Designed miniproteins, single chains, continued (5). Designs and how they scored, part 34

Each design is a single chain, and the fold is of that chain. pLDDT is the mean over its residues in the fold that is shown.

## One batch from the design tools (miniprotein)

Design m17157
Fold by ESMFold2-Fast:
Structure m17157 (fold): chain A 84 residues (1-84)
Amino acid sequence: DDALKKAKEQAKQDEEIAKILNEGEEMLRRLRELAPQSPEAGELGRRIADAMGTAGSTPESGKKGAERLREELERARRLIEQLE
């Protein structure tokens, strides 16, 4: 059934996007705590928020937004590790 295969593929993509958006929210919270002491944390927070908006906006932009969010999350994790 092609419809079932497409539905499963879509569900997998939606789950991946939802997971990345949750990680984005958690990271924004951490970066907000660091922003007064790190301008870089403030800039990363803005980029993550922008990528989250793109990932959640439309099916066409969702995957591209999720990829950007993933990259910004990785940058944010490296920054936090450096600040520890």
Scores: mean pLDDT 76

Design m17158
Fold by ESMFold2-Fast:
Structure m17158 (fold): chain A 68 residues (1-68)
Amino acid sequence: SEAEKLAREFVEKNGGEVSAEELGELVTKKYGVPLGAAINGAGAFGKDGKVDLEGAVALLTRAEERYG
C-alpha cells in the first residue's frame, strides 16, 4: 500500500526508528490531522516516544483509511 511504502521510506531514512513527533508531523503533512492529535496518535503506536517500522505502518495505514 502507499501508506506502507511511505512509512518504510520515512523510517529507513531516519535510521530505522522515528520519534512520535517526527511521525506525527508526517501524518499532519500528508493527511491534515492536527499536529497535537497526530503526535499523540504516533505515541500510541510506539514506546517511550519512539516508533519502529511496524508502528509507523500501522499508524499511516489507519490515517489513510480515515483521511486519505
Scores: mean pLDDT 81

Design m17159
Fold by ESMFold2-Fast:
Structure m17159 (fold): chain A 115 residues (1-115)
Amino acid sequence: SEEAERQRLADELIAEVKDPLLQKILEGFKAGDPEAKRVLAALGDILRYEGDREAGVVTPEDEKRYQEALEYLKKVFGEEEVNRILEALRSMPDRVRGRLIALGEWAREELEKEK
C-alpha cells in the first residue's frame, strides 16, 4: 500500500539521519502527530523551493509557501535551530533530501485532507 511505502521511507530516513531533532520529527510523523506532519511538510517546502530556485523554475506560489514554511519553523524552533537543521539537511546526500521532500509532500497531502 502507499501508506506502507511512506512508512518504509520514514524508517529508512530515521536510520540514516543522525540529527536528534530530525529523528524526533520523523518518529512523530510515524506516530501520526499533526505537529510533526506540519514540520515535515515545511521542511519539504524549503528543500523543494531551493532545488527549484537552482533550476530557475520558481513560481510566486512556491516563493509564498517557502516564506510561510520558514516563518513557521522559526516560530516553533527559533532561528538558530532552524538554520542548523537546514545546514545539516543541505549537507546530506541527494537521496536523503529527496526522501524528505517526498515525505513532506505526503504530510502536506494528509493535512490538506483534514481542512
Scores: mean pLDDT 81

Design m17160
Fold by ESMFold2-Fast:
Structure m17160 (fold): chain A 55 residues (1-55)
Amino acid sequence: MEKEREELEKKRAEVDELTALARALGQSIPGPLLQRRKEIEEKEKELEKKLKELE
């Protein structure tokens, strides 16, 4: 689970960077990027829920 959390954090940072770049260019955030961010957020919540059940 620690490696999974690390991977999610890395993916989130990448999505955040791309989102910031799109905003800086005055462009709409691409659909695939929005969907990827949503999936990462959902996985993060699922992982947090599992961690709380183990503690």
Scores: mean pLDDT 75

Design m17161
Fold by ESMFold2-Fast:
Structure m17161 (fold): chain A 58 residues (1-58)
Amino acid sequence: MNLEESIKDSEAGTPAAREALEESRREDPGTDQESRDRRSARATRAGTEAIREVEKKE
């Protein structure tokens, strides 16, 4: 496993996921499982996109 890539992915993914989660919580503040699943999916997607952008950039 490439340690530098793992660190880079974490740095890009975590902030993006946090931002997406904050936005989702603002738009969908529900506490039910469906709302939580939607927020998690959006955060995961944002994190994955950020990681992909970082990898594409370099």
Scores: mean pLDDT 67

Design m17162
Fold by ESMFold2-Fast:
Structure m17162 (fold): chain A 110 residues (1-110)
Amino acid sequence: SRVDELVEEMRKLGEEARKVASPEAQKQIDELMRALLEAVERGGEIVDLDVSGLEPGQPAELKVRVRTADGRELEVEVKFPAGPESLRALELLVRMIGAAQRAIDERKAA
């Protein structure tokens, strides 16, 4: 199905981000993937996405808030040290979140 294709895209983007991330960020990426998969698979939604520290020489941070179908809110933060590998990981995670949003939209349209 289209949802299954988007979930596979999410998993691939998450694994690529994980490969260029620090060990600390890898754990946070795993938490983000779990929250997004719960939203996609169990009827939740992404309620907020905040990205900061995109300026050269600054640490970057990604914050995502997910609301589950039962009304719980999950907040996940992924923090990156300054550098080009962190910017690449951040780019991949933003694309992963985009795939999650498309999967949620496909579920709602069915």
Scores: mean pLDDT 84

Design m17163
Fold by ESMFold2-Fast:
Structure m17163 (fold): chain A 72 residues (1-72)
Amino acid sequence: MEELMKAAEEMEEKGLNTDELIKKYGPKKALEVGVLAGLRRMIDAIGKIMLERGADEAEVQEEKERMLKLLE
């Protein structure tokens, strides 16, 4: 799981396309990496909206970490 999460971060940073993901991880893992990258980005976006609405930064960070842990 941590390996897949790290791969999802690499996909976001390096802009890997679907063919590159399939070559590196295979089709099943490429799909899983893509889904995890999407979920991670969504969690970050929601956290940023909460901060903009005046939520406590520490509480938002704790909730983001809890959500990311569910993806493990």
Scores: mean pLDDT 71

Design m17164
Fold by ESMFold2-Fast:
Structure m17164 (fold): chain A 78 residues (1-78)
Amino acid sequence: KEAIELVEKGLEAMKKRDYDKAEEYLQEAIKVDPNNEYARTSLQLVEQVKMNPSETNTEAAIAQIEGRIRQMKLELEK
């Protein structure tokens, strides 16, 4: 629960182009839940954007991760 909230805060920071703040939130999410695939995937995305900003479609990548989180929440409601 808490780890997913931190991931969502990290993705929000990425939308604001605050990659350092996004990295902080995502690292905290991994500390709370080391097996959280969304936190690890999002942290990998931040690193990728910082290395190759011109080649990374950040908007599409964020939307894909947000879609995966939404699908996970729907599965938990079953």
Scores: mean pLDDT 78

Design m17165
Fold by ESMFold2-Fast:
Structure m17165 (fold): chain A 80 residues (1-80)
Amino acid sequence: MSHAYGQGTVRVVDGKLITRSSVLLEPGASKEVGERAQKAALEKAKELLEKNGADSAWAVVKVDEDTGELELLSQGYRKT
């Protein structure tokens, strides 16, 4: 069983949205599953930022290579 882990972070600075994303692939995980994990994490972080009127947000997502199952591992946001 191989997994891809995606992390997305979003932050508003001077009214501009700044995004960062990363991916960790376990042995046997495909590039396609990695891209899916990375995209899902970034979209979740962005949704969390917008829904809560936050200044920053993050999300970590896990995707299974064999089943395609997507799991949200952690998320959060900060308001200042």
Scores: mean pLDDT 84

Design m17166
Fold by ESMFold2-Fast:
Structure m17166 (fold): chain A 70 residues (1-70)
Amino acid sequence: VSEEELEEEVNIALALMVLSIVKLIAKREGLSNEELAEMLEEAARYVLEKTGSEKGAEILLEEAREARER
């Protein structure tokens, strides 16, 4: 496994952890599906800015889109 591939896998794992934490906060605070989606969109921007991982950001944006459809 190349260092580049390992970095991307780590960034994806970080995005999944961020997703889990955001969902936990939303459940604990009783946030609406729209509020959850907004938090996920903000988290996606943050992940992209800090890690440069487009795949990580995409995971969060996809979940935000699904939340808006619920």
Scores: mean pLDDT 80

Design m17167
Fold by ESMFold2-Fast:
Formats: structure tokens, C-alpha cells, sequence
Structure m17167 (fold): chain A 55 residues (1-55)
């Protein structure tokens, strides 16, 4: 569900100030571009998985 995805993104964001900022900026940019909350959450899911692969 969108709630489960939001929790997972929140846990990712809480790991560092840089991650929190990245998540917040990505969400704001998505909203400004007219994306739905579901599309923003999916984009954030892709982003955090990419970053975790790089660590």
C-alpha cells in the first residue's frame, strides 16, 4: 500500500540529514511538476533503492 511505501521511504530518509533533504526536495519537485502522491512515492522508492545499491 502507499502507507507501507511511505514508511519504507521515511526509514530511508531518517538514516541521514542528506537523505532527508533528498527525499523532501524530490517530493516537492514532483508535486510542483503535477505528479500525484502515488507517482511521487513510486519515484522515491526507485531513488532510495538506487542509493542503497551504491552504498
Amino acid sequence: SIYDKAIEIGEFADKSKERTQLVAETARAGAAAGLTPEEIVDKLMELYKKIEEEE
Scores: mean pLDDT 77

Design m17168
Fold by ESMFold2-Fast:
Structure m17168 (fold): chain A 87 residues (1-87)
Amino acid sequence: SLIEKLKEAVEKKDVVGFIKLLLEMGVPVSLLEEIAKAKSADEAAEIMEKDPRITEEQKRAILALIESLGVTQEELQEALKKVLEEL
């Protein structure tokens, strides 16, 4: 399942793999780019809550990326750029 793969990516600290799984779940690239530009975790959470394109499951997955992996906005931007270059 996608949730099991997300847990493995968190355990391995695989930020790139986690982002690839979010895209497989149907999280829009534009939303991930907007979240990566957020100035705080609170702003990122507000962006997610206001976006009608994502499900509660997708919101939880993105929050896990930020909180459980301890990913900074800069690390998220770099990982997203790498994923987009490899697609």
Scores: mean pLDDT 75

Design m17169
Fold by ESMFold2-Fast:
Structure m17169 (fold): chain A 77 residues (1-77)
Amino acid sequence: REAEIAALAERLRRVLATLPLPESLKERMLALDFSTLPESVREDLDRLLDRVERGEVSVEQFARAMETLLAGHDQLL
């Protein structure tokens, strides 16, 4: 529900603040309205954030995954 969406958004903001990613990519990710994302996309993002927080993916792999998510979201808009 709303609390879960807010928690996911906060985790993303925290991860983005710690990673050396392009500012344009960070701004685009932070501008996402999580309430409009499909549940499957939110689940994929949650799994990706968990793996990043555990150090299981590189910064480059995370950036590519986020660009893919943004491209998919743009197609839904």
Scores: mean pLDDT 73

Design m17170
Fold by ESMFold2-Fast:
Structure m17170 (fold): chain A 55 residues (1-55)
Amino acid sequence: SKAEILAEIERLVAELPADLRDFFLADRAGWERMSEEELRQRLEMVRLALESARA
């Protein structure tokens, strides 16, 4: 569901380094108005950013 994707994005963003976290949180107010497809793309971007930061 959309709520589950939003919760996952919030959780993963919280694990990012401060600079990347601030970058993704800059448009946070808009996330709730995004479609499920848009949120899934955002989630994938956050996952890739987290993987790269931890590499």
Scores: mean pLDDT 82

Design m17171
Fold by ESMFold2-Fast:
Structure m17171 (fold): chain A 98 residues (1-98)
Amino acid sequence: LVGTLHRNTGVPRGHITRLVNGLRRRAGIRGDNDRPTRQGLTRVRGRLMDLGREVGVPDDYTRRIGTYVVSNIPSPSVDQVLNSSDLRDVLSYMLKGG
């Protein structure tokens, strides 16, 4: 994910890593094979900019990531996100709200 976002947005890897790790924590994901919780999805929905600010990522970088996700990642249903270990689904849900 970090490499894909870096290549497609030009955002430095360190800032993407902070956003991704912040998203994992808020969504209730503890490891690479873990899934988000329902409570975690409620915490992240519509809050990408707030998450970016909390983890010290500049607004411009958070917007570039958001724009890429909205344009390139399909909108998952809530059930798809809850059963997915792919953080791209969580990012798309956060922005589009299933």
Scores: mean pLDDT 72

Design m17172
Fold by ESMFold2-Fast:
Structure m17172 (fold): chain A 84 residues (1-84)
Amino acid sequence: MSEELKERALETTLEDAEIIAKKKGYSKESAEEAAKAATEVLAEILERIEAGEEVSAEDFHTRPLEVMVKTMEETQAKLEKEKA
């Protein structure tokens, strides 16, 4: 439902990932992988909301952000290993 809502969620996730990556000095690749992972989790949560399920604001915010940070750090660590 609402492709515009899905697109905004994707853009917000990508923007957040890029901001975090720039602030920490991480690569653009790390930000992109993190955004993809977080977007997948967010899409699942949005699907649950569309089905009429109740999702807490705290759970909605915490889960995608946690996945984003973990994926970004793991991707950055792999990239650093390859450049060492």
Scores: mean pLDDT 75

Design m17173
Fold by ESMFold2-Fast:
Structure m17173 (fold): chain A 59 residues (1-59)
Amino acid sequence: MSKEEQIQEMVQGGVQRVQEGADPQQVIKEYTESVKRELGEEAGKEVGELIQQEIQKQQ
């Protein structure tokens, strides 16, 4: 699986958790740190920013 595909899956997972009632800030933090550990700091930051953007769009 490509790095971009992994990022997309993590963003979707994070957004789903927020839709199910999880705290947006906590989800962003958890997914950012998880992806940073797995794929590097730049990928982690990208996932966090994309989750935040999707959450803001839905409000």
Scores: mean pLDDT 79

Design m17174
Fold by ESMFold2-Fast:
Structure m17174 (fold): chain A 62 residues (1-62)
Amino acid sequence: PSSMEVNKVTMIDMKKEKMTLEDNKLTDEQLEDTPNITDAIVLDHLMHSLKESILEDFKLGD
């Protein structure tokens, strides 16, 4: 059972602290990237990455 472990109380405490820190850090990192990259650029970059992945798989694919 993933919802219950031997000593989940300690795990929950650690996870909660880590989650708060990570959540804050992730948001901060995202904010830093946002001013440099616009939604349009992000979309273009994502599409380019996807295209590259498909091309590689298509060419090297069986």
Scores: mean pLDDT 55

Design m17175
Fold by ESMFold2-Fast:
Structure m17175 (fold): chain A 77 residues (1-77)
Amino acid sequence: MRVVGGELDLDGSTMIATLILDGDETEIIVIVEGDLPGEKLKELARKHLKERFPDAEIVSEEIKGNLAIIRARAPKP
Protein backbone atom coordinates (compact mmCIF):
# COMPACT_ATOMS: atom_id res chain seq x y z
CA MET A 1 0.00 0.00 0.00
CA ARG A 2 1.30 3.44 -0.97
CA VAL A 3 -0.03 6.97 -0.65
CA VAL A 4 -0.41 8.03 -4.30
CA GLY A 5 -2.28 11.28 -3.72
CA GLY A 6 -3.84 13.56 -1.16
CA GLU A 7 -5.51 16.89 -0.57
CA LEU A 8 -5.72 19.15 2.46
CA ASP A 9 -8.38 21.87 2.42
CA LEU A 10 -8.80 24.48 5.17
CA ASP A 11 -12.08 26.40 5.12
CA GLY A 12 -12.59 28.58 8.19
CA SER A 13 -12.80 26.29 11.22
CA THR A 14 -13.22 23.11 9.13
CA MET A 15 -10.36 20.94 7.86
CA ILE A 16 -10.83 18.30 5.17
CA ALA A 17 -8.02 15.86 4.47
CA THR A 18 -8.26 13.29 1.67
CA LEU A 19 -5.77 10.44 1.23
CA ILE A 20 -5.61 8.13 -1.79
CA LEU A 21 -3.91 4.78 -1.22
CA ASP A 22 -2.96 2.33 -3.97
CA GLY A 23 -2.73 -1.40 -3.21
CA ASP A 24 -4.82 -4.41 -4.19
CA GLU A 25 -7.66 -1.86 -4.50
CA THR A 26 -7.82 1.93 -4.45
CA GLU A 27 -8.58 3.07 -0.89
CA ILE A 28 -9.76 6.59 -0.11
CA ILE A 29 -9.73 8.07 3.39
CA VAL A 30 -11.56 11.32 4.09
CA ILE A 31 -11.02 13.05 7.45
CA VAL A 32 -13.10 16.07 8.45
CA GLU A 33 -12.36 18.12 11.57
CA GLY A 34 -14.56 20.95 12.76
CA ASP A 35 -16.66 22.45 15.51
CA LEU A 36 -19.80 20.68 14.25
CA PRO A 37 -21.97 17.77 15.47
CA GLY A 38 -20.61 14.36 14.46
CA GLU A 39 -23.58 13.75 12.14
CA LYS A 40 -22.78 16.96 10.22
CA LEU A 41 -19.08 16.08 10.04
CA LYS A 42 -20.02 12.67 8.53
CA GLU A 43 -22.36 14.40 6.05
CA LEU A 44 -19.53 16.72 4.95
CA ALA A 45 -17.11 13.79 4.60
CA ARG A 46 -19.64 11.77 2.56
CA LYS A 47 -20.45 14.77 0.34
CA HIS A 48 -16.76 15.50 -0.27
CA LEU A 49 -16.10 11.83 -1.09
CA LYS A 50 -19.06 11.53 -3.48
CA GLU A 51 -18.22 14.79 -5.28
CA ARG A 52 -14.63 13.61 -5.90
CA PHE A 53 -15.21 9.84 -6.21
CA PRO A 54 -18.87 9.18 -7.10
CA ASP A 55 -18.29 5.44 -7.69
CA ALA A 56 -16.56 4.86 -4.34
CA GLU A 57 -18.12 2.40 -1.88
CA ILE A 58 -18.11 3.49 1.76
CA VAL A 59 -16.50 0.79 3.94
CA SER A 60 -16.60 2.46 7.36
CA GLU A 61 -17.54 5.67 9.15
CA GLU A 62 -16.10 6.72 12.53
CA ILE A 63 -16.47 9.68 14.87
CA LYS A 64 -13.60 10.48 17.24
CA GLY A 65 -14.23 13.68 19.18
CA ASN A 66 -14.43 16.48 16.60
CA LEU A 67 -13.19 14.22 13.77
CA ALA A 68 -15.18 12.24 11.21
CA ILE A 69 -13.24 9.52 9.36
CA ILE A 70 -14.66 7.77 6.32
CA ARG A 71 -12.94 4.94 4.47
CA ALA A 72 -14.02 4.00 0.96
CA ARG A 73 -12.94 1.77 -1.92
CA ALA A 74 -12.93 2.61 -5.61
CA PRO A 75 -12.81 0.07 -8.47
CA LYS A 76 -9.55 -0.14 -10.39
CA PRO A 77 -9.66 1.57 -13.81
Scores: mean pLDDT 73

Design m17176
Fold by ESMFold2-Fast:
Structure m17176 (fold): chain A 68 residues (1-68)
Amino acid sequence: TPEEYLEKAAEALREGNYVEFVKYASLAAIKGNLSLEEVMERVAELAGVSVDTVREAYKKGLEIAEKN
């Protein structure tokens, strides 16, 4: 479910696993019919961080995935 993907994204973010975070955030958006901004706001609330922190983590995860 989209809620499970949001929870997994928040957990990956807390662990510093940015690639796994991008994977689950993207799945939450696609399966939940949510914008990426809505996903980032939900993950920020679940992880207890700012939305800016989530946006930066998403960018880092994409950069890591592109280079590997």
Scores: mean pLDDT 84

Design m17177
Fold by ESMFold2-Fast:
Structure m17177 (fold): chain A 87 residues (1-87)
Amino acid sequence: MVEEGEAEYVDPVTGKTVKVRVTMEDGKVVDIEFFEDGKKVPLSPERKQKLADFINSQKPKSGQEAAEALAKHFEENGKKLLELLSE
């Protein structure tokens, strides 16, 4: 079963709204997408895997829970997200 969740946060460094979309299959995160000001941000396979591993360690029950957990993480660590997305 494929399940999607979306959450938004405000980057504490830039003040921009970022939307996170998480796709889960069989209870595991398989894809993560970021949208800044409605534009999809390119994310390397290595960065996606690192983020998926982080969220899977939280054992989310739904795509929505996974998206909210990831959004909260980046709300608190906006500078680190900008570094990951700018490379």
Scores: mean pLDDT 74

Design m17178
Fold by ESMFold2-Fast:
Structure m17178 (fold): chain A 103 residues (1-103)
Amino acid sequence: DLQKLKDQAETMVGRAVGLAYAASLAMGGVDRELADRIRAAADQAREAVRKGDWKGAARYLRDLRDLLLEGAGLSTPDVAALLREAARKADEAARLLEQVAEL
């Protein structure tokens, strides 16, 4: 069911973006430029989904994953755990969007 797959993709992107915004706020005290890049990648992924650019959204979510993992390496254990969770959700959303893009 194409519509159910699109609805699942939108829900997963929303979760990934929400966690990325929380991660960006936590990173603001550690690395402001990285925090801004995380927020920008999340915004680009959301905008790509809004436009139906599933391949672009998947690419932005993979970029977001990489930025979140970079931030985790710079952070305290508690903040790193949040960033790694956000990265995992971004990766999951990207994989689902790649499936949607092939339909």
Scores: mean pLDDT 86

Design m17179
Fold by ESMFold2-Fast:
Structure m17179 (fold): chain A 77 residues (1-77)
Amino acid sequence: SHMEKLEEARKKVIETAKNEAKQDPERAEKMLSLIDEEIKRLKENLPTLTPEQRQKVEDNIKFLEEIKKAIEEALKE
């Protein structure tokens, strides 16, 4: 299904982010800052959206938070 393919693609993005963070920690720290800025921008625009748009943006925020957590955990290793 579309949802199963999306979840598998997201898993691959997270694993790639972890591996890249281990290879280049300096670049990973910069990526964390950019992710934080993007999450902030998305959250600031959230109240202006329709319920359907809000659900999609909230899903995107959760995905960005998962990528951020994966990078942070990789940097602690």
Scores: mean pLDDT 85

Design m17180
Fold by ESMFold2-Fast:
Structure m17180 (fold): chain A 60 residues (1-60)
Amino acid sequence: SDETLREMTRIGKELIEKGRENGLETEASRIVQEAGDLVRRGEPVEVVKEKAWKKFEELV
């Protein structure tokens, strides 16, 4: 849905920005890519974004 795409775009940008701030841009990019794959496989965006932020927090 358009709302799902908009939400994922927003979260992706936030993760990449935080990754860049912490010298973890490559890691953040991989997390965003994995999150996109999960959404395409039909996982709820709310669950996917929580998993993505959790993974990033474990690296910081």
Scores: mean pLDDT 83

Design m17181
Fold by ESMFold2-Fast:
Structure m17181 (fold): chain A 81 residues (1-81)
Amino acid sequence: GHHLTPREERTLEEVQSAEASKELQEELIEATEKLAEKLLELGVIDEETKERLLEEARLIRDEEAIRQALEALKAALEELE
């Protein structure tokens, strides 16, 4: 059978959890980029503000915070039609 030590099993669980969180973080970055690009095209923000927004998105590590930010970004993007 395929057997792992308890330490190896714990490491795999941590890696799997990190991959799920990474997917949410990637979605946040993509949504932030789309919103920032739209705002830049509308002349509401400058290039420096766009870069700052992307940096802030990368700093969010908490899954609940990422989900809340994604909902807010999607709502804002919808309003900007």
Scores: mean pLDDT 72

Design m17182
Fold by ESMFold2-Fast:
Structure m17182 (fold): chain A 61 residues (1-61)
Amino acid sequence: SVLDEVRALVDEFAARHGLSPEQRAAALAAGEALARDLVERWGHSAETAVRIVETFLERTF
């Protein structure tokens, strides 16, 4: 599912950038919320949603 892909993305991002547990939890919550909104409300594909979440993480954390 898109949420499983976002979780994997956040785990990889947190490991690569040395995020604290609190930052990782915030990134996961924000990434999942954004992905749900992009797919369910805006009609984006799962692939597009994951790419947007990746960009969001890089710009925010």
Scores: mean pLDDT 86

Design m17183
Fold by ESMFold2-Fast:
Structure m17183 (fold): chain A 70 residues (1-70)
Amino acid sequence: SLQNQQLVETLVKYLDKGELDEAEKTFQQIKAQGDAATLNELRVYLKLVVKYSKSPEGRTLAKKLLAELE
């Protein structure tokens, strides 16, 4: 859904800014309400954050969140 896509984009923005508490809350919301397609999109975006984000703390959290989806 558009709402789920917006939540994934919001999570990426929080991770890129190093707003870790807001990122964690947004991640839990996506897990609670996301379908399989949303969770697959989330995995793709988290992998991109791990590789390319300029926030070291955001990269570390993204790696942890990605592991929680496996």
Scores: mean pLDDT 85

Design m17184
Fold by ESMFold2-Fast:
Structure m17184 (fold): chain A 76 residues (1-76)
Amino acid sequence: SEKERQELLDKAKGLLTRYYQLKLADYIDGSLRSQLEQTRAEYMEVYKQLTPEQQIELDKIDAELEAQMQQAIASL
C-alpha cells in the first residue's frame, strides 16, 4: 500500500541518518564497526523494497549526509 511504502521510506531515512551518526562517532571512538555494518544491512533491506523514484531520493540524501559527515570530520 502507499502507507506501507511511505513507512518504509521514513524508516530508510531514519536508518541512513543513524548510519552517518554512527560513522562520525566511530571516527572518534573506533569501536562501532558492528553497529555500522548492521545499520547499513538494515538500510539495504529496506532500500530494495522501495520504488526506483524513492531509491533516487535516498541516494541523493545519502550523498548529502556523506558530505556533511566529511565536513564535520574536517572541522575536528
Scores: mean pLDDT 87

Design m17185
Fold by ESMFold2-Fast:
Structure m17185 (fold): chain A 57 residues (1-57)
Amino acid sequence: SGAEIARRVREALEEGRRTGDPEAFLKRATDYVNELGKERAEQFRAEARARLAASQA
């Protein structure tokens, strides 16, 4: 669901911020996208990129 996707995005983003490694976040997000399936994967990718960009801006 959207809530589960949002939670996963937040967890991955927080992990990336804690380690100071945005690349690690992106890799984890990409791997999870593949596990979600086609339609939900697109939603997750968009959400993750938007949140990462906002955090790093």
Scores: mean pLDDT 69

Design m17186
Fold by ESMFold2-Fast:
Structure m17186 (fold): chain A 94 residues (1-94)
Amino acid sequence: SMTDQIIQMITDMLNHGTMAYQYQQKGDTSSQQRHIQIFSDTSQQALSLISDNSVQSQFNSINSQMITAIRNGDSTSYNQSVDNMYDLIQQIRS
C-alpha cells in the first residue's frame, strides 16, 4: 500500500539518523555528515509521498529537532525525536 511505502521510506531515513548519531558519539564527523546528508535527501523523498499537510508539518518539525540533537550530541533530545517519529508512524498507519 501507499502507507507501507511511506513507512518504509521513513524507516530508511531513521536508519541514517541513527547512524549519524552513532558516528557523532564516536567523534567521526566525516561519517556523521555523510549520514546527515542521506537523512536529509531521504526525508525530502519521504515528504513527497505524504499528502496530509498536518503530517508533513509534524514530519518536518521532528526531522529538524532530530538533526539539531544529532549535531549537538544531545541524547535526550535525540531519543525524544525518535519516539515522536514512531508516534507519527502510528498516526500514518491509523
Scores: mean pLDDT 89

Design m17187
Fold by ESMFold2-Fast:
Structure m17187 (fold): chain A 64 residues (1-64)
Amino acid sequence: SDQQHQQALQQASQLIQQGQQYLQVDGDNQKAAQKYREAAKVLEQAGLPDSAKDLYEEADRVES
């Protein structure tokens, strides 16, 4: 449903923001990647697999 997708996007945005803070403030690439993967799982479970894939790929890049 549209409401379910909207809630998932909001939750994912918060997780992405946390990941960005780990990356930019703490320099913790592993924790940043973990937050991006958590965001990806939220989107995947909400039926947004393409958006989830992009975040999984971003997490892999951050850990590289």
Scores: mean pLDDT 86

Design m17188
Fold by ESMFold2-Fast:
Structure m17188 (fold): chain A 108 residues (1-108)
Amino acid sequence: MKEELEKLLKEIEKIAEELKKKIEEKSLTEEDLKEYGKKLNELLEKIYEEEPEAAEEAARELQAALEAGDRERLEALLEEYLKSDSYAARALALYAEVLLFLYEEEKK
């Protein structure tokens, strides 16, 4: 598949892992959220440019689950999309997973 998209996905994976680590360690700051959020958004926009239809579908489904507070649906979508052949679906799933992880850790 496209080497450029694979590189973008790996950068998103790295940022997602770093964010989850900071969340778990209770070391995540508001400044970290803003900085990493901006970087993730820039990377996602580049993937969206290459796979607009897949990106729109994945974003819509994940957003609907998040807005409904349907955790079971969100978890099922994350599992499906992380295993997808679509770079956009995988990237958006990684982003949504970080948001879910942040929400759950704060609720402890």
Scores: mean pLDDT 78

Design m17189
Fold by ESMFold2-Fast:
Structure m17189 (fold): chain A 73 residues (1-73)
Amino acid sequence: MATDLAGMDAIGQVLARHYPELAAAPPEERPALSERVIKEATQAGVDAGLTPEEAEKLARSAVKAVENDLASR
């Protein structure tokens, strides 16, 4: 659980840092930004002790939640 907690925190920090950029981007730009954020969040998760697979799953889920929120507005 400690590894998951540290990984979630690291991923969350990356998303918080990039959230304003994602929110301001036009729909056509969001896929590229989302891919970049997923990559950076995945690296942060791995650095925090997650496996690449788990880090990518968490990062992708978190970014998808942001994308869904932005797409609904």
Scores: mean pLDDT 78

Design m17190
Fold by ESMFold2-Fast:
Structure m17190 (fold): chain A 88 residues (1-88)
Amino acid sequence: ELEALTEELTRLVEETIRRLAAGESIDALAERARELEARLEELAAAEPEAVAAALRRAEARAAEAMAEQPVLSEEQKEFLRAKAEELR
């Protein structure tokens, strides 16, 4: 279940980035993310290291995707690129 949930979270983050780049609302995606986060927290109680590693990987991928979005300032893009490098 953990692998399926982290993959779904990764897809949700990617879709959030696309919507933000288009200037669209992310309210529905944010609510879905909270649901997945609650389920991941339950799994983290049993397997904290595995969940932490999966979340770090998803965050790194999200930061890389965000750095490519034209709606972000250069400072924001540089911050996200640096964060992706740290999480790698």
Scores: mean pLDDT 66

Design m17191
Fold by ESMFold2-Fast:
Structure m17191 (fold): chain A 68 residues (1-68)
Amino acid sequence: SLEEKAEKSLEEALAIAREEAAKGRMQGARGVLDVARHEIRVWGEKTGKEEIAERLLRRLEEEAARLE
């Protein structure tokens, strides 16, 4: 489904951001998260699945906070 593909894309972006952060590349990690935020917002607007997009963005922000 479109939702499952969006969730998988978020998981892949979070994995890349964590790897960048672990290597001390916080600008790289933030860049990956910024692209993911934009992609989720655009996806929500185009599909009308704004509630799902909001849920994905909440998860992204929770994980981003852990990457200090």
Scores: mean pLDDT 86

Design m17192
Fold by ESMFold2-Fast:
Structure m17192 (fold): chain A 71 residues (1-71)
Amino acid sequence: SEAIETLEELRERFEELAREHAGTPVGEEARLLAMLLDKEIEDLKAGEKVSKEELERTRKSLEARLAELEA
């Protein structure tokens, strides 16, 4: 699923940020967001139904937060 692929890419970016900034507040927040994304991806793969609009809102929000943490 394209939506799952997009969330997996975001999870990988948060995981990279968490590793790069390990032991810092930025790294801890990125680690927690990566863990939450991993759970959401697992739920979607297990057949949870979420609207396309809701997934897009979630993606946009997470992309904005990732940009803030990478700044």
Scores: mean pLDDT 81

Design m17193
Fold by ESMFold2-Fast:
Structure m17193 (fold): chain A 68 residues (1-68)
Amino acid sequence: DKVKEIKEKLEKAKHAEAYEEGLKNAEIAAKDKEASAHLASVPLSASIGDIAGAAATAAGEAKLKEAA
């Protein structure tokens, strides 16, 4: 069914988008020394989802610090 294939493609696109956002967040975190240290404490053996979550948190801290 075409509807099933469309939903599957949307879920795969969602996962790919989350991965790209994770990489961008990691780059933002890397520009701030404190956020970079927090990101560096995450083991590279962690799942892509865990790394993306940690990168989002670190990027949030970097942005908050720039606002202060």
Scores: mean pLDDT 63

